# Ledger of designs, part 74: designed miniproteins, single chains, continued (2)

Each design is a single chain, and the fold is of that chain. pLDDT is the mean over its residues in the fold that is shown.

## One batch from the design tools (miniprotein)

Design m6555
Fold by ESMFold2-Fast:
Structure m6555 (fold): chain A 85 residues (1-85)
Amino acid sequence: MAKEAIMAASELGVAVIEGAVLLTVGSSKEDLRKAAKRIDEAIKRVREAKEKVKSSDKADFLTKNLDASIEGGELMRKKLREAIE
């Protein structure tokens, strides 16, 4: 369970940084669409891992950190989608 949450959060973190780099260098709309989709998929994995973690009485700190990761991912996804429009 914890390993799945760590892997999911790590994948989302990488996807967010990649999205930020693509925005900074002025990448093509196609590259921005791919980055937004990748972040969306990573957010879904983190949400799934969070649901499994919520079953543990000692998971409050981890669930709060997963929520922060999801929020960061959703913000980057929004910025990428706005740049595509």
Scores: mean pLDDT 80

Design m6556
Fold by ESMFold2-Fast:
Structure m6556 (fold): chain A 82 residues (1-82)
Amino acid sequence: SELLAELEEEARAALAAKLPRLELLLLQAELLARAVEAGLLSREFAERVIEEGRKAAEKSDPEWKEILEEAVRHLEELLARL
């Protein structure tokens, strides 16, 4: 149901409002790196996420740019240790 999908998105937004955006993105980077290490996701997919994150940072306001750049850097460091 589209209504259930909207409720899930609202619940996710409410959780994101209680957590700083940087901490949420760092957690997502950690989970993505672990998925790559476990063979559940390809390294190529993770590299694409990094590229898209950099592009998003370039188009973002200064606050979002700093957050996205730190999250991308963290993901790159995690992948480099694999």
Scores: mean pLDDT 75

Design m6557
Fold by ESMFold2-Fast:
Structure m6557 (fold): chain A 78 residues (1-78)
Amino acid sequence: GKEEALEQLDKVGVLGAIHGQPEIVELASKAAKAVEEGDYETAIKQLEKIIELSKKLGQEEIAELAEKALRAVKEELE
């Protein structure tokens, strides 16, 4: 749900900062704002961007956290 999505997005942002990935940090911030506002369509689009970018950069742990956040956001659409 929403709480789980925000928790995973916080972890994405923290790891993005630790690994020097400012674009991931920015996308995580935008996705978290969209989740907080109930704009789940925008949140999904931002999360998909985080997943693709993280995979391209070899940031497997960040990709997995973003995938967990994406699943939690999709539960809110039920």
Scores: mean pLDDT 87

Design m6558
Fold by ESMFold2-Fast:
Structure m6558 (fold): chain A 118 residues (1-118)
Amino acid sequence: SEAAELRARAEELAARGASTELTPEERKALVLEALALEARAMILEDPDNKEVLINAATGLYYALLTLEVGSEEATKKATEFYEELKKTKSVEELRKLAEEAIERVLEKARELRAKAAA
């Protein structure tokens, strides 16, 4: 139920983020928050699944990279990160990385919302 509630909230935010009436910063903030909540929901449903944790950490890392660099460079760096995580990290380390990625994405969404409101 907690995972279902997070998914419902993520879907609501993603739908709002698709609106052409919003500024680019507002849209980016909503999309980032939606991605972070979806990742949290996936981890809650399968907290020991290494692939879920790797995908959550990598997907959120990619989302943050696309704010700073072009999609080609972001894709390359995210692919390298995915391969490294799959090879070297334990489930406990992956859970910590995924949780840290969620926190960073939520903080970035908050910063973008503050910028849009100014």
Scores: mean pLDDT 86

Design m6559
Fold by ESMFold2-Fast:
Structure m6559 (fold): chain A 81 residues (1-81)
Amino acid sequence: MSEEIAREAYELSEDPAKMAERLREFVRTHSRREAAEALAELGRLLRDGSQLNLDVLGAAVEGLEIPERADEFFEEAIKKV
């Protein structure tokens, strides 16, 4: 469930290494589509909560292993389209 994992990752965003580890566990048990949805929702939560920073974004992208959506995710997170 992308909303639930995104909120858990957001709560862990003070520790990007723990966040990345949790997201890797999610990727191992879920589809690539679900990982992409989790990344999009996490980006929205980070933006709305004023927690957006490059270390957290980098950890999220790497943990979820979604290179094809990285550009779209960063564009949405920066300008909240």
Scores: mean pLDDT 64

Design m6560
Fold by ESMFold2-Fast:
Structure m6560 (fold): chain A 67 residues (1-67)
Amino acid sequence: AMVGSGEKLEEGIRGAAKLLEVGFRADGRDVARLNGDTSGGDIAAIEEAVRRLEEGVPLEEILRELT
């Protein structure tokens, strides 16, 4: 269930995006996966956010769509 997980998901996405921006692309995905280990939905959403960032979608737009 993804009810009430908006803030946690937003923090995960922001964290992954910052890691990617400072050059930790592969590590960013690993960190996101470890952070979301307790929830498959969080892992999938963070990975999708990373994919969108790689496609050139701005972080703010990704957060707006997922929150």
Scores: mean pLDDT 61

Design m6561
Fold by ESMFold2-Fast:
Structure m6561 (fold): chain A 73 residues (1-73)
Amino acid sequence: GYTIIDLVEEIIRRNPDVGAVSREDLIEAAKERGVTDPATLDKLAELIDGADVNGDGRVTLDELIDYISKEYS
């Protein structure tokens, strides 16, 4: 199925010069894909906040994969 990793890959693929996504970018992309319920959007925000190791408000694909593998395996 389509995953949050796939969503982040799509965002980075469209903006290769950035190489990272913000919480706002991910939430907007999720809404464009039809994810509108507040609980799911809140969980996406929590996931990005948890994966943001540097505290710069941006998450790379590698940081997201590491976080998901550690927390949800």
Scores: mean pLDDT 70

Design m6562
Fold by ESMFold2-Fast:
Structure m6562 (fold): chain A 64 residues (1-64)
Amino acid sequence: SALGERIINAVRDHPDETKIEIELDRVPSAEELVAAMQELAAAFPDATIGLSLVGRKLTIYITR
């Protein structure tokens, strides 16, 4: 998905960060968030990833 790809790219672009913030163009649906989380789990199987969404601000928490 576009959301999943954007999050994966943000994580790859910030390999030493444990907290990454991105602003989305719109508030994603629950279905889009679930799909993005599944894509993240597949892309980073050994990482623990959490997402927090407040409005359009998405915070990615990652431990590798």
Scores: mean pLDDT 81

Design m6563
Fold by ESMFold2-Fast:
Structure m6563 (fold): chain A 91 residues (1-91)
Amino acid sequence: SLKELEERFDKISEKVLEIIKKVEENYDSLSPEQQKKAEELIKELERLLGQMVFAMAYAKETGDLEMAKLTIEELEKKIDEIIKQLQRILD
């Protein structure tokens, strides 16, 4: 359902916000190379979230929940991989 898709989007958005906050809180303790890598990864997270927003808009306009679900599943996998990379920088 659209509601389940929206709830999934909200959970993904919360995961992204949490990792960005952790990076910001620890930013000054990172090396210049780690800071640059973190900034690049955060920009990619923002790009992927933007694509999710478009997928949700498409689902709402067309009623094509299956296409939106597949798109969000693919984007979530990419987001989770980037979150893992950011976690490694913070370790």
Scores: mean pLDDT 87

Design m6564
Fold by ESMFold2-Fast:
Structure m6564 (fold): chain A 74 residues (1-74)
Amino acid sequence: MEELLKEIAEILEKYGIADFSSLTEEQRLRFAKIVYEALKIALEYAERHGRHTPQLDKLKEVLEEIEKLKEKYG
């Protein structure tokens, strides 16, 4: 679980969604989980309400990369 959250944090940083560089590792993992869940809710909301933008496509790509990691650790 900790390793999964570390890789999620790296993906979020890679895509410029979040910056955890000033946080402790424990805080980084907690925030990565919160940000991931928030993005999932935001994407689901946007899709249900017919929103379609390049930013939405980027969020889909980020979440898909995270889901692949979850499968690797599940």
Scores: mean pLDDT 76

Design m6565
Fold by ESMFold2-Fast:
Structure m6565 (fold): chain A 81 residues (1-81)
Amino acid sequence: SKENEEQLGLTVGQIILLAEDGSDKSLIYKRIKELKEVTKSTQLAEKFEEIVDKNVNDAEGLKKAMAEYVKEQREKELAEK
C-alpha cells in the first residue's frame, strides 16, 4: 500500500541518518522492529538487519544495499500484479 511504501521510505532514511551519525545500533534495530510491526513483514525486517550488520561502519554501503533491496522488492511486487 502507499502508506506502507511511505513508512518504508521513512524507516530507510532514518536508518541511514542514524548510521551516518554513528548512533547506537540498538536505535537502528528499534526502527527495523517498528517497520516490522507496521508492514507485518518478517522477511523485510530480517533483510534490513542483515544489511545493517554487513555495513556496520560503512554508511555509503548501507545506503546502496538498502536502496537496491527496496528497488528489487518493489519490482517483484509490480511483476506479481
Scores: mean pLDDT 73

Design m6566
Fold by ESMFold2-Fast:
Structure m6566 (fold): chain A 82 residues (1-82)
Amino acid sequence: SSSPEDLAIQAALDVLDTDGDGVISLEELRAFLKSLRPDVETPDEVIEATLKAFDTNNDGVLSLDEFRLLLEVWGIDPTSLI
């Protein structure tokens, strides 16, 4: 059974996952970071570094578990994203 946090993270991923592949691409991560800080321009190098830091299997995308880790490390409440 999914925890409330798991459901919130899945819902946030579903909002960001525009192509429905169940993972977060670099472009979707860019959109997410812009949604958190819309008044700040985030360089591509920072977005790529963020993806690489949490991409534990080196597949170039973030899984649900890797996205969860990013939210936990950054102190972001996943329920605030839905």
Scores: mean pLDDT 72

Design m6567
Fold by ESMFold2-Fast:
Structure m6567 (fold): chain A 72 residues (1-72)
Amino acid sequence: MKVFDERVEAHVSQTATYASKEDAQQMADNLKQAAEEGNKAGVKVTVKTTLDEETGTTLHAEIDAVAPKDLP
């Protein structure tokens, strides 16, 4: 079914504490990689990640995604 004149926008904000610094950093890296893959597929994805400077185990992530109506 064809949909015309539709645009999907999503905003996700998440703060999570992980068991280790490695887990928190891995999640931040995974989100950045997923954003790059989304952009390659024609979705406009912006990811901002911050880690707690004292422990490095708390990750705050803000993700904005816009899917254009003309995606294949």
Scores: mean pLDDT 74

Design m6568
Fold by ESMFold2-Fast:
Structure m6568 (fold): chain A 82 residues (1-82)
Amino acid sequence: MEVKGEGEVELRGDSPEGITAKAKGIATGSKKAKVKGEAETSKGHKGFSEFEVEVETDEEAAQAAKQAAARALVQAIKNELE
C-alpha cells in the first residue's frame, strides 16, 4: 500500500528584523516512507532534510512530512543567521 502526506510550517517575524521562513515536507512510500523537507527564508537562505520512517497511513505520512518541514526550517534559519 502506498502512502502520501504533505505538511507545511511557517515562521513569521513581526519585527522589521524578524526572520520569515516557509517550510514544506513530503512523504511517500509503501512500507517505508521517504520524507523530504525544504525551507526558505525571506532573504533566500535554504534548508533541507531527508529521512525514512515506517508509516501505515496517509495521516502518519503527513505527520512525518511536517517533521521534515520543521527540520528544514531550523536549517534555513541557521543558514540565515550565519
Scores: mean pLDDT 72

Design m6569
Fold by ESMFold2-Fast:
Structure m6569 (fold): chain A 73 residues (1-73)
Amino acid sequence: GLVETLRRIAESFRETAEWARERGDEKVAQLAEQGAQTSEEMLKAVEAGDREKFAELRKKLDEISTELNKALR
């Protein structure tokens, strides 16, 4: 379901942040932490039934993912 998917996304971003810090890539680590936070905020929006907030956060997550992909090269 959506809740399980968002939890897995948040966990993946946290794992990416740890990986990046181990390698001294603070920019990637910060972007990944923002991804985890945004995914957790999306989960809260789902629990609240706030569809508009969810859509707004999804756009933010897409932007973070794009920047992260550019930073990873």
Scores: mean pLDDT 85

Design m6570
Fold by ESMFold2-Fast:
Structure m6570 (fold): chain A 67 residues (1-67)
Amino acid sequence: DFEEFLRRGVEAILAQPDEEAQVIGAAYLLKEVREHFGEEYVEKAVEALRERLPESVVERAVEMAGL
């Protein structure tokens, strides 16, 4: 289930101790979403991350993920 996967991923990222770990976790989540659910789900994952994380963290994660 994409929604459950996304929710668990976002909560795991929020539990990270610093912004660097959050960037790495978010980049990994975006790559996993692309691999397992497809590119159409990546935009939804980015929007979910923007709702819960600073824009700077999300922007760096998108760049790191190669998106």
Scores: mean pLDDT 84

Design m6571
Fold by ESMFold2-Fast:
Structure m6571 (fold): chain A 68 residues (1-68)
Amino acid sequence: SIYEKVREMLETLSEQEFLEKLGELAKTASRDELVEMAKALHDNEDKLSQETLDQALALIEQAASRLA
């Protein structure tokens, strides 16, 4: 699932690599996948700095705006 993929990325990638990979995934993600990505971030917010979490959520928001 996209949730599991995001969780694995949080465990294995640097914060910079995570943001780059998340941005690429968000570009092609469906609305349901964007919701799962946001849920994975919220459930694992302790794995990221506040700055990186804010940037990751902004990427998802930008992608969601594309689908509105």
Scores: mean pLDDT 83

Design m6572
Fold by ESMFold2-Fast:
Structure m6572 (fold): chain A 57 residues (1-57)
Amino acid sequence: ELEELEKLAETLPERQRNVVRAIMMGKRMGVKPTVRSLAKLSGISPATARRELRAVR
């Protein structure tokens, strides 16, 4: 559930936490998170966002 993801995000390093939050926000707003949107929301490079997205997914 979304609450589990939120709790998990609080225990992760900042970069992974921001990726999880971006995914949650995308689901709540009906927007599909892309590598570029995750990079913008998390403040990381697209390459790092792509790697972190694979880890979460």
Scores: mean pLDDT 62

Design m6573
Fold by ESMFold2-Fast:
Structure m6573 (fold): chain A 65 residues (1-65)
Amino acid sequence: MAKEGAEKAVEAAKKGDAKGAAEGARLSYQGSTGIGRTAGLAGYRAGEKGDANKAGAGAWSAAQS
């Protein structure tokens, strides 16, 4: 579910794990619709570029939308 993906992404971001944060953001993206889906996708892309903090933030926003 989107919330589990967001929690994993945030935990990975706290550890500086960009790959883990990207995986969590991908799960949040897949579990979200509408505006939340856009935030999750942005987080996944940030994680792919090595930005763990933005990946976590995007995943969290997706879960809250």
Scores: mean pLDDT 75

Design m6574
Fold by ESMFold2-Fast:
Structure m6574 (fold): chain A 81 residues (1-81)
Amino acid sequence: MSPLEKQIHLLELAAKEAEEAVREKVPKEKILAGLDNVFKQLLAYGADEAEIQALRDKLKAAPAEEIPGILREFIAKLRAK
């Protein structure tokens, strides 16, 4: 599996977990804490640090229910590369 495919696979799992967490009404802070670990793994797989920082900033500004959609938008951008 390529580094890009590893990033996409990890983000697909994170988006599904975020969708479930939102449905279960998990606090946004706990969802973001889980995503911080995902972002560390993405950087280890060669993700661009500036793109990950922009994603983190967008997620921090958004309500919890928008988190899965933001992650899926980021996946679509990676697939377009």
Scores: mean pLDDT 85

Design m6575
Fold by ESMFold2-Fast:
Structure m6575 (fold): chain A 90 residues (1-90)
Amino acid sequence: DPEEHLRRGEELFATGDPSLYDEALEHFIRAALDPRATPGQRIRALDLLVELHRKRPSKKVEEAIRQIAFDPNADPEVRSAALAALIALK
């Protein structure tokens, strides 16, 4: 469930405990890539992945965002958000 992944990931990330960041990251990636997710849920997950990457850079974050940015089947608004997220990772 993309909503549950977003909620759990946000709870873990909000602790500020770096040992929980990998688990939070996996939840955000699951939400961003879930085909059942709404465009809004996917964009929220992308924003959270960028914020997490700012605290701890991760190749998995870059790979997940690239997958969405270059997915021709994703909604145009989600692809645009993913492209902006890739720029924000720099």
Scores: mean pLDDT 86

Design m6576
Fold by ESMFold2-Fast:
Structure m6576 (fold): chain A 61 residues (1-61)
Amino acid sequence: ERDLLLAAAIGLERAKQTGSDPVEEVRRAVEKLLGVKIDDATAQRLIDEAERHIAEAESPE
């Protein structure tokens, strides 16, 4: 699970830089890094979780 969240965070960063669809970028990141194909619904769940982790990391006390 942590590896999936890390891959999702990487996909979100790419989507942010390119203006691409975050769901597609997360699917690509997971497939590239973990060799696992996921569907759009799974990618969206990972995006929601990764966004929470990224927000915490980008706004530390």
Scores: mean pLDDT 75

Design m6577
Fold by ESMFold2-Fast:
Structure m6577 (fold): chain A 93 residues (1-93)
Amino acid sequence: MAERVREELLEAGLRSPEEALEKAREIAEGTPEQQRAGMEGLAEVFGRHPRVSLEGMLILGRALLEKQEELRKEMDEGVKLVDEAVKKVVESL
């Protein structure tokens, strides 16, 4: 599945800059694996269309960072729950 995303963006990037950026925005709504595959496809276009490659990689890179930030926030919430539990134990002493 990820390889198909890479091929689609590579093909779009070589064919039409506007289509490649539209495809990158669609993939930005996908999974982190699809976002990484899209970035790899865009990297292969860099030699012919460096601006499209960079703009598409920024779109996908931001989406990937947002997904990582969501996961980090979930982990931070878990840590807060543990800290609150520890505080209750200490207050009971």
Scores: mean pLDDT 71

Design m6578
Fold by ESMFold2-Fast:
Structure m6578 (fold): chain A 77 residues (1-77)
Amino acid sequence: LSEEIRKEIIEAMRDIGIAVLKIIESNKPFVSDEERELIREMERSLRELARAEIEGDKEKRDKALERLRELSEQLSS
């Protein structure tokens, strides 16, 4: 991994981690359907990113990173 790509991944992971912590800290007894779908999408994108890195597929990696950034933006709005 280039240093720039690694920093971008770390930043995306941090943003997602903060968003997940906010959901947990809301002290809701049940996860809403919207929150459940968000968590599933984050899981899917993280798995795709990991697979792309193992396979060396730059296009798939870039798509996964873009999706993680989109999810981060949705959580900050």
Scores: mean pLDDT 69

Design m6579
Fold by ESMFold2-Fast:
Structure m6579 (fold): chain A 85 residues (1-85)
Amino acid sequence: MKEVIEKLEEAVKEMESLSEEEADKRLDEMKKWIEEAMKTLSEIDKSHLRGLMDIAETSRKTTSKENLIKALQRRLDSLKDLLEK
């Protein structure tokens, strides 16, 4: 769980320097990483990653790249806080 969150956090940081088209491709890559990780994770951890995917899909349809990145960063920060407790 922690490793996939760190990988996703780095990917989201990289999205700031990407075009909107490249950021969309990065989101598709991140979804594949999440799907792969969910094969071995607990139901609680799967639920957290599904929530992140839902935010990504909703935000890409309804907001700018900048707001999408902020939404993803806030969710990842919340998940990191949960792992430290």
Scores: mean pLDDT 75

Design m6580
Fold by ESMFold2-Fast:
Structure m6580 (fold): chain A 70 residues (1-70)
Amino acid sequence: SSRDEKLRELFNSIKPLSDAQLEELIALARARDYAGLEARLRSLGLSPREVALALAGVTLLDMLEFLERK
């Protein structure tokens, strides 16, 4: 989906990641497991600011999905 493509682009723009790592992060974001997503981003070596940016981007994409509904 376009949302999954945007999630992939978001994560990869913050830190170069493998396809397996990207699929794991996308699955956590789709499940809305924000605590698991935050923990996994930290485990991948992202800084606190990079983690915050990633989480903000994910939540904004979720919000935009709702705002586009009539």
Scores: mean pLDDT 82

Design m6581
Fold by ESMFold2-Fast:
Order: sequence, then structure tokens, then C-alpha cells
Structure m6581 (fold): chain A 87 residues (1-87)
Amino acid sequence: SKEELKKRLDAALESFEKLIPYLTDEQIEAAVDKIIELFKKYSKEDPELALEGLERLKDIVEKHLSGPLKQRILERIDKAIEEIKKS
């Protein structure tokens, strides 16, 4: 259901944010890629929910990351947002 989907996406974002201080750059990038793929998959059912989730992921990245890693990840999120908007 839409409610179950939202709970799964919210749980993924909350878990990611809490884990950031304990992850390497490589692990952060891998986690972001998995979250983006989850949002892309669910954008077929609810593109608005997926876009809201990706914007929230972007906010988490902007708050917790810095330097080249932050820029690379923000570019990946922005690309995913544009791909969903075009579908």
C-alpha cells in the first residue's frame, strides 16, 4: 500500500541519517545508490512520494556531508529527480 511504501522509504532515510557518522565514504555512496534505486522503483507507483523522498535525502546529505563526496552524491540525487520528472 502507499502507507507501507511511505513507511519503508521513511525507515530507509532515517536509518541512513543515523548511520552516516559510522560509515566510510564508499559505504555512504553505496547506501545512497541503494536508496535512489528504491525510490526509482517506487516512482512507478507514486512519483510524488518518490520525489519528496529524494528531496529529503538531498537535505540529509546537505546537512551531514561536505566536500567532493557531498557534491558527487547531490549530483546523483539531482539526476534521479530529473529522470523521475521526465517519466
Scores: mean pLDDT 85

Design m6582
Fold by ESMFold2-Fast:
Structure m6582 (fold): chain A 77 residues (1-77)
Amino acid sequence: GPSVAELRREIEGELATIRELAERDPREAAREAENRLGLLEWLRARYADDPERVAVLEEAIRRLEEVLEEARRRAAE
């Protein structure tokens, strides 16, 4: 599997992409964020025995939830 550093870097890239999408298409950004949250929750369960990976994934889930809330707010306009 990816290293903690690789996982964190990949998450930062995905978050940046979804934030950019939220400026152009907030409804699609919300859908992408929801799909990504499902994947991160699954990965958290898969890496349950690795506290460092779990910590990175929990932080990512929190940040992605914030992006999802903003995208949903924009989509409702």
Scores: mean pLDDT 85

Design m6583
Fold by ESMFold2-Fast:
Structure m6583 (fold): chain A 52 residues (1-52)
Amino acid sequence: MYVRAVRDLPGLKKGEVFEVLGKPISGLWIIRSLKDGKVYYVRIDDVEPVDV
């Protein structure tokens, strides 16, 4: 599953696409950058699903 950043965040740029690794708690997602493989913790409001 992939998500897109809806706003600029520390380490993230609006429009960047990430792979979802997990959802450890309600409202928080673990995502991996497709550019450099770095892992980030984001709120669900910070990202949107990428439609296929």
Scores: mean pLDDT 77

Design m6584
Fold by ESMFold2-Fast:
Formats: sequence, C-alpha cells, structure tokens
Structure m6584 (fold): chain A 68 residues (1-68)
Amino acid sequence: ATTGQDVLLAQQYLYRLGILDSAPNGVFDPSIAAIVQQFQKDHGLPIAPVDGLADAETLTALQQLVSQ
C-alpha cells in the first residue's frame, strides 16, 4: 500500500503512546487501520473513512496525549 506522511506521523504518535508495538513504517495495513479506529472510538472521535484516517482531529488528539 502507498502511504502519506500523515499516516507515518500517526504511527509515530501511537508508538510513543505504547499503543503501537512495531516501529513506524508508513504503511497503512489492516492492523494499523484497526488500531486507529479503536483509538478514535475510545476517544469519541469521528471514525474517518480509511483514506482520511490521518485527519486533523485524530492527529491533534494523538499529539495532545503525547505532549502530556
């Protein structure tokens, strides 16, 4: 799968939070999709379409948790 910088950034935040066990690789696969969707559900965020998973709301929530 081809992946954008936003997916890599989301993986980096998830890795820092201990939610993602594997190193960020910029590849959006079904396991990463499941992790992001579970994060969105647990934090009351809108579940974005697969192509929009690295939206500003999800990235802001991840950045806020890492910064605390």
Scores: mean pLDDT 68

Design m6585
Fold by ESMFold2-Fast:
Structure m6585 (fold): chain A 82 residues (1-82)
Amino acid sequence: DLSEYEKLLKETEELVEKIKNDESFTVEEGEKLIEKMREELEELRRLAKEQQTPLTIRHVLLEEAIKKLEEALEERKRKREK
C-alpha cells in the first residue's frame, strides 16, 4: 500500500525535525522511541524467519527510519551537551 509507505516516510521526517528542533522533545524520549522501533523490527525479522517469508518493504523502511532517527538524536545530543 503506497499510502502506508508515504505515511511512514512523512512520519519519519516529522520525527526527525521534532528531535532536532523541538526542545520539549527530550533525548530520553527519542531513545525510548528508537528502542521500541528496534524491538518491532526484530519481531518482524523473527516472524519472517519462522514463517519462511521474504522480508517486506516495511522491514526496509523501518530500518531506514531507525537510522535517520538515531542520526537526528546524535545531532541533538551534540547540540545539548556542547
Scores: mean pLDDT 74

Design m6586
Fold by ESMFold2-Fast:
Structure m6586 (fold): chain A 90 residues (1-90)
Amino acid sequence: MEEVEKAVKDLIENVPEVKSVRYELGDETAEITIELKEGIDAEKVVEALSPMLPEGVTIEPEGKNGLRLTVPADKVLEALEAIKKFLSVY
């Protein structure tokens, strides 16, 4: 739990493209919603990021600037790390 909170804070503070992150942790899956800055094409981010995510993770655009992820509970940290790595390059 605290590790996820730390990873989320790190993503918000160190990735300028990320405006906000919301997450809900369930027993089997977690839902993560990332709001990107205006002008970033969420559909293009989904297309580029999807192959880099751990197996079992699904990602969809939500609204104009949002990313919605459904992540197996045991892969939340791996998914957040993949997102940070991807966005830090772009």
Scores: mean pLDDT 80

Design m6587
Fold by ESMFold2-Fast:
Structure m6587 (fold): chain A 63 residues (1-63)
Amino acid sequence: MEKLKELLEKRAPDGYLDSMEALEILVEIGADGVKAMELLNKRAPDGYVSKEETLAIARELGL
């Protein structure tokens, strides 16, 4: 979780990122890309996800 917070601060300092950027960060910390994309599509169907939503997705993925 700490690594994810550091990556989000570095790559999304304004607290928002697109679904592809969030997917890249989640995969970088060890998430399954298919499951991560499914959760991103469910929580952010407009293609934008908040830093808090990305953290919630990581927790749901067991990270």
Scores: mean pLDDT 78

Design m6588
Fold by ESMFold2-Fast:
Structure m6588 (fold): chain A 71 residues (1-71)
Amino acid sequence: SSLEEEIDDMRRHLLRLARERQFSPEQKRAAIGSLLRYIKSLGLPELGRQTAREMARELGVKLSDEELEAW
């Protein structure tokens, strides 16, 4: 769907920025958290958590399920 494509585009864009600008761990967590909160605001918490896990894996950030639930 177009919404899933938009979310994937945002994910890819943030991953590129994190790599190009060498984001700190704090900046990486902020980027992941922002996208997760946005996706959750759309009523898609499952997709949000999955997207956050994928970004964390790609950026080398450790996120627990408890942390993702709190965000």
Scores: mean pLDDT 84

Design m6589
Fold by ESMFold2-Fast:
Structure m6589 (fold): chain A 90 residues (1-90)
Amino acid sequence: SIEEELKRVKELLEEKLQQETNEEAKYELELLIESIERGIEAIKNGHDPKKVLEDVIEELRKAAENLKESDPATSEFIRDLVKELEEKAK
C-alpha cells in the first residue's frame, strides 16, 4: 500500500538523519520526515493516497534540488527514494 511505502521511506530518512552531519541536510531531512508523517495521517483520515504520494514526491524532489550543491550524497539518496516512489505511483 502507499501508506506502507511512505512508512518505509520515513524510516530510511530517519536512519539517514541519524548519520547526517551537514546542518542544511539535517533540516531538509527533518522537514521531509514531518511531511511524510502528515501524509500518512491524511491517508488514515480518508484522503486520496495517490494524491498524498504525489505531494510527498514533489517535497522530496524539492529537498534533493536544495541539497544538490551543499550535500550531493544526501541529494542523490533522496532522488533514489523519488525513483522508488514514482514506480509505485504508476
Scores: mean pLDDT 86

Design m6590
Fold by ESMFold2-Fast:
Structure m6590 (fold): chain A 71 residues (1-71)
Amino acid sequence: MEERNREILRKAAENLADVAYRKSKEEGDKLVEKAIKTLGPEVADIVREAYKNAKARFDKEEQERLRKLLE
């Protein structure tokens, strides 16, 4: 697969994971698992990297929000 196609898939997976995590953590986790099963092992690494990045951003934002809420 060409690097350009890999980059497009990474960005698409990251955006989809971000949107799903904004709905709920459960929806985000299910989306990532379904994507890996559907797309197969050849793109699993791309999906997992996008998942790590999106989850890290979500966790950071959620921790900051909780900190402000709890004071």
Scores: mean pLDDT 70

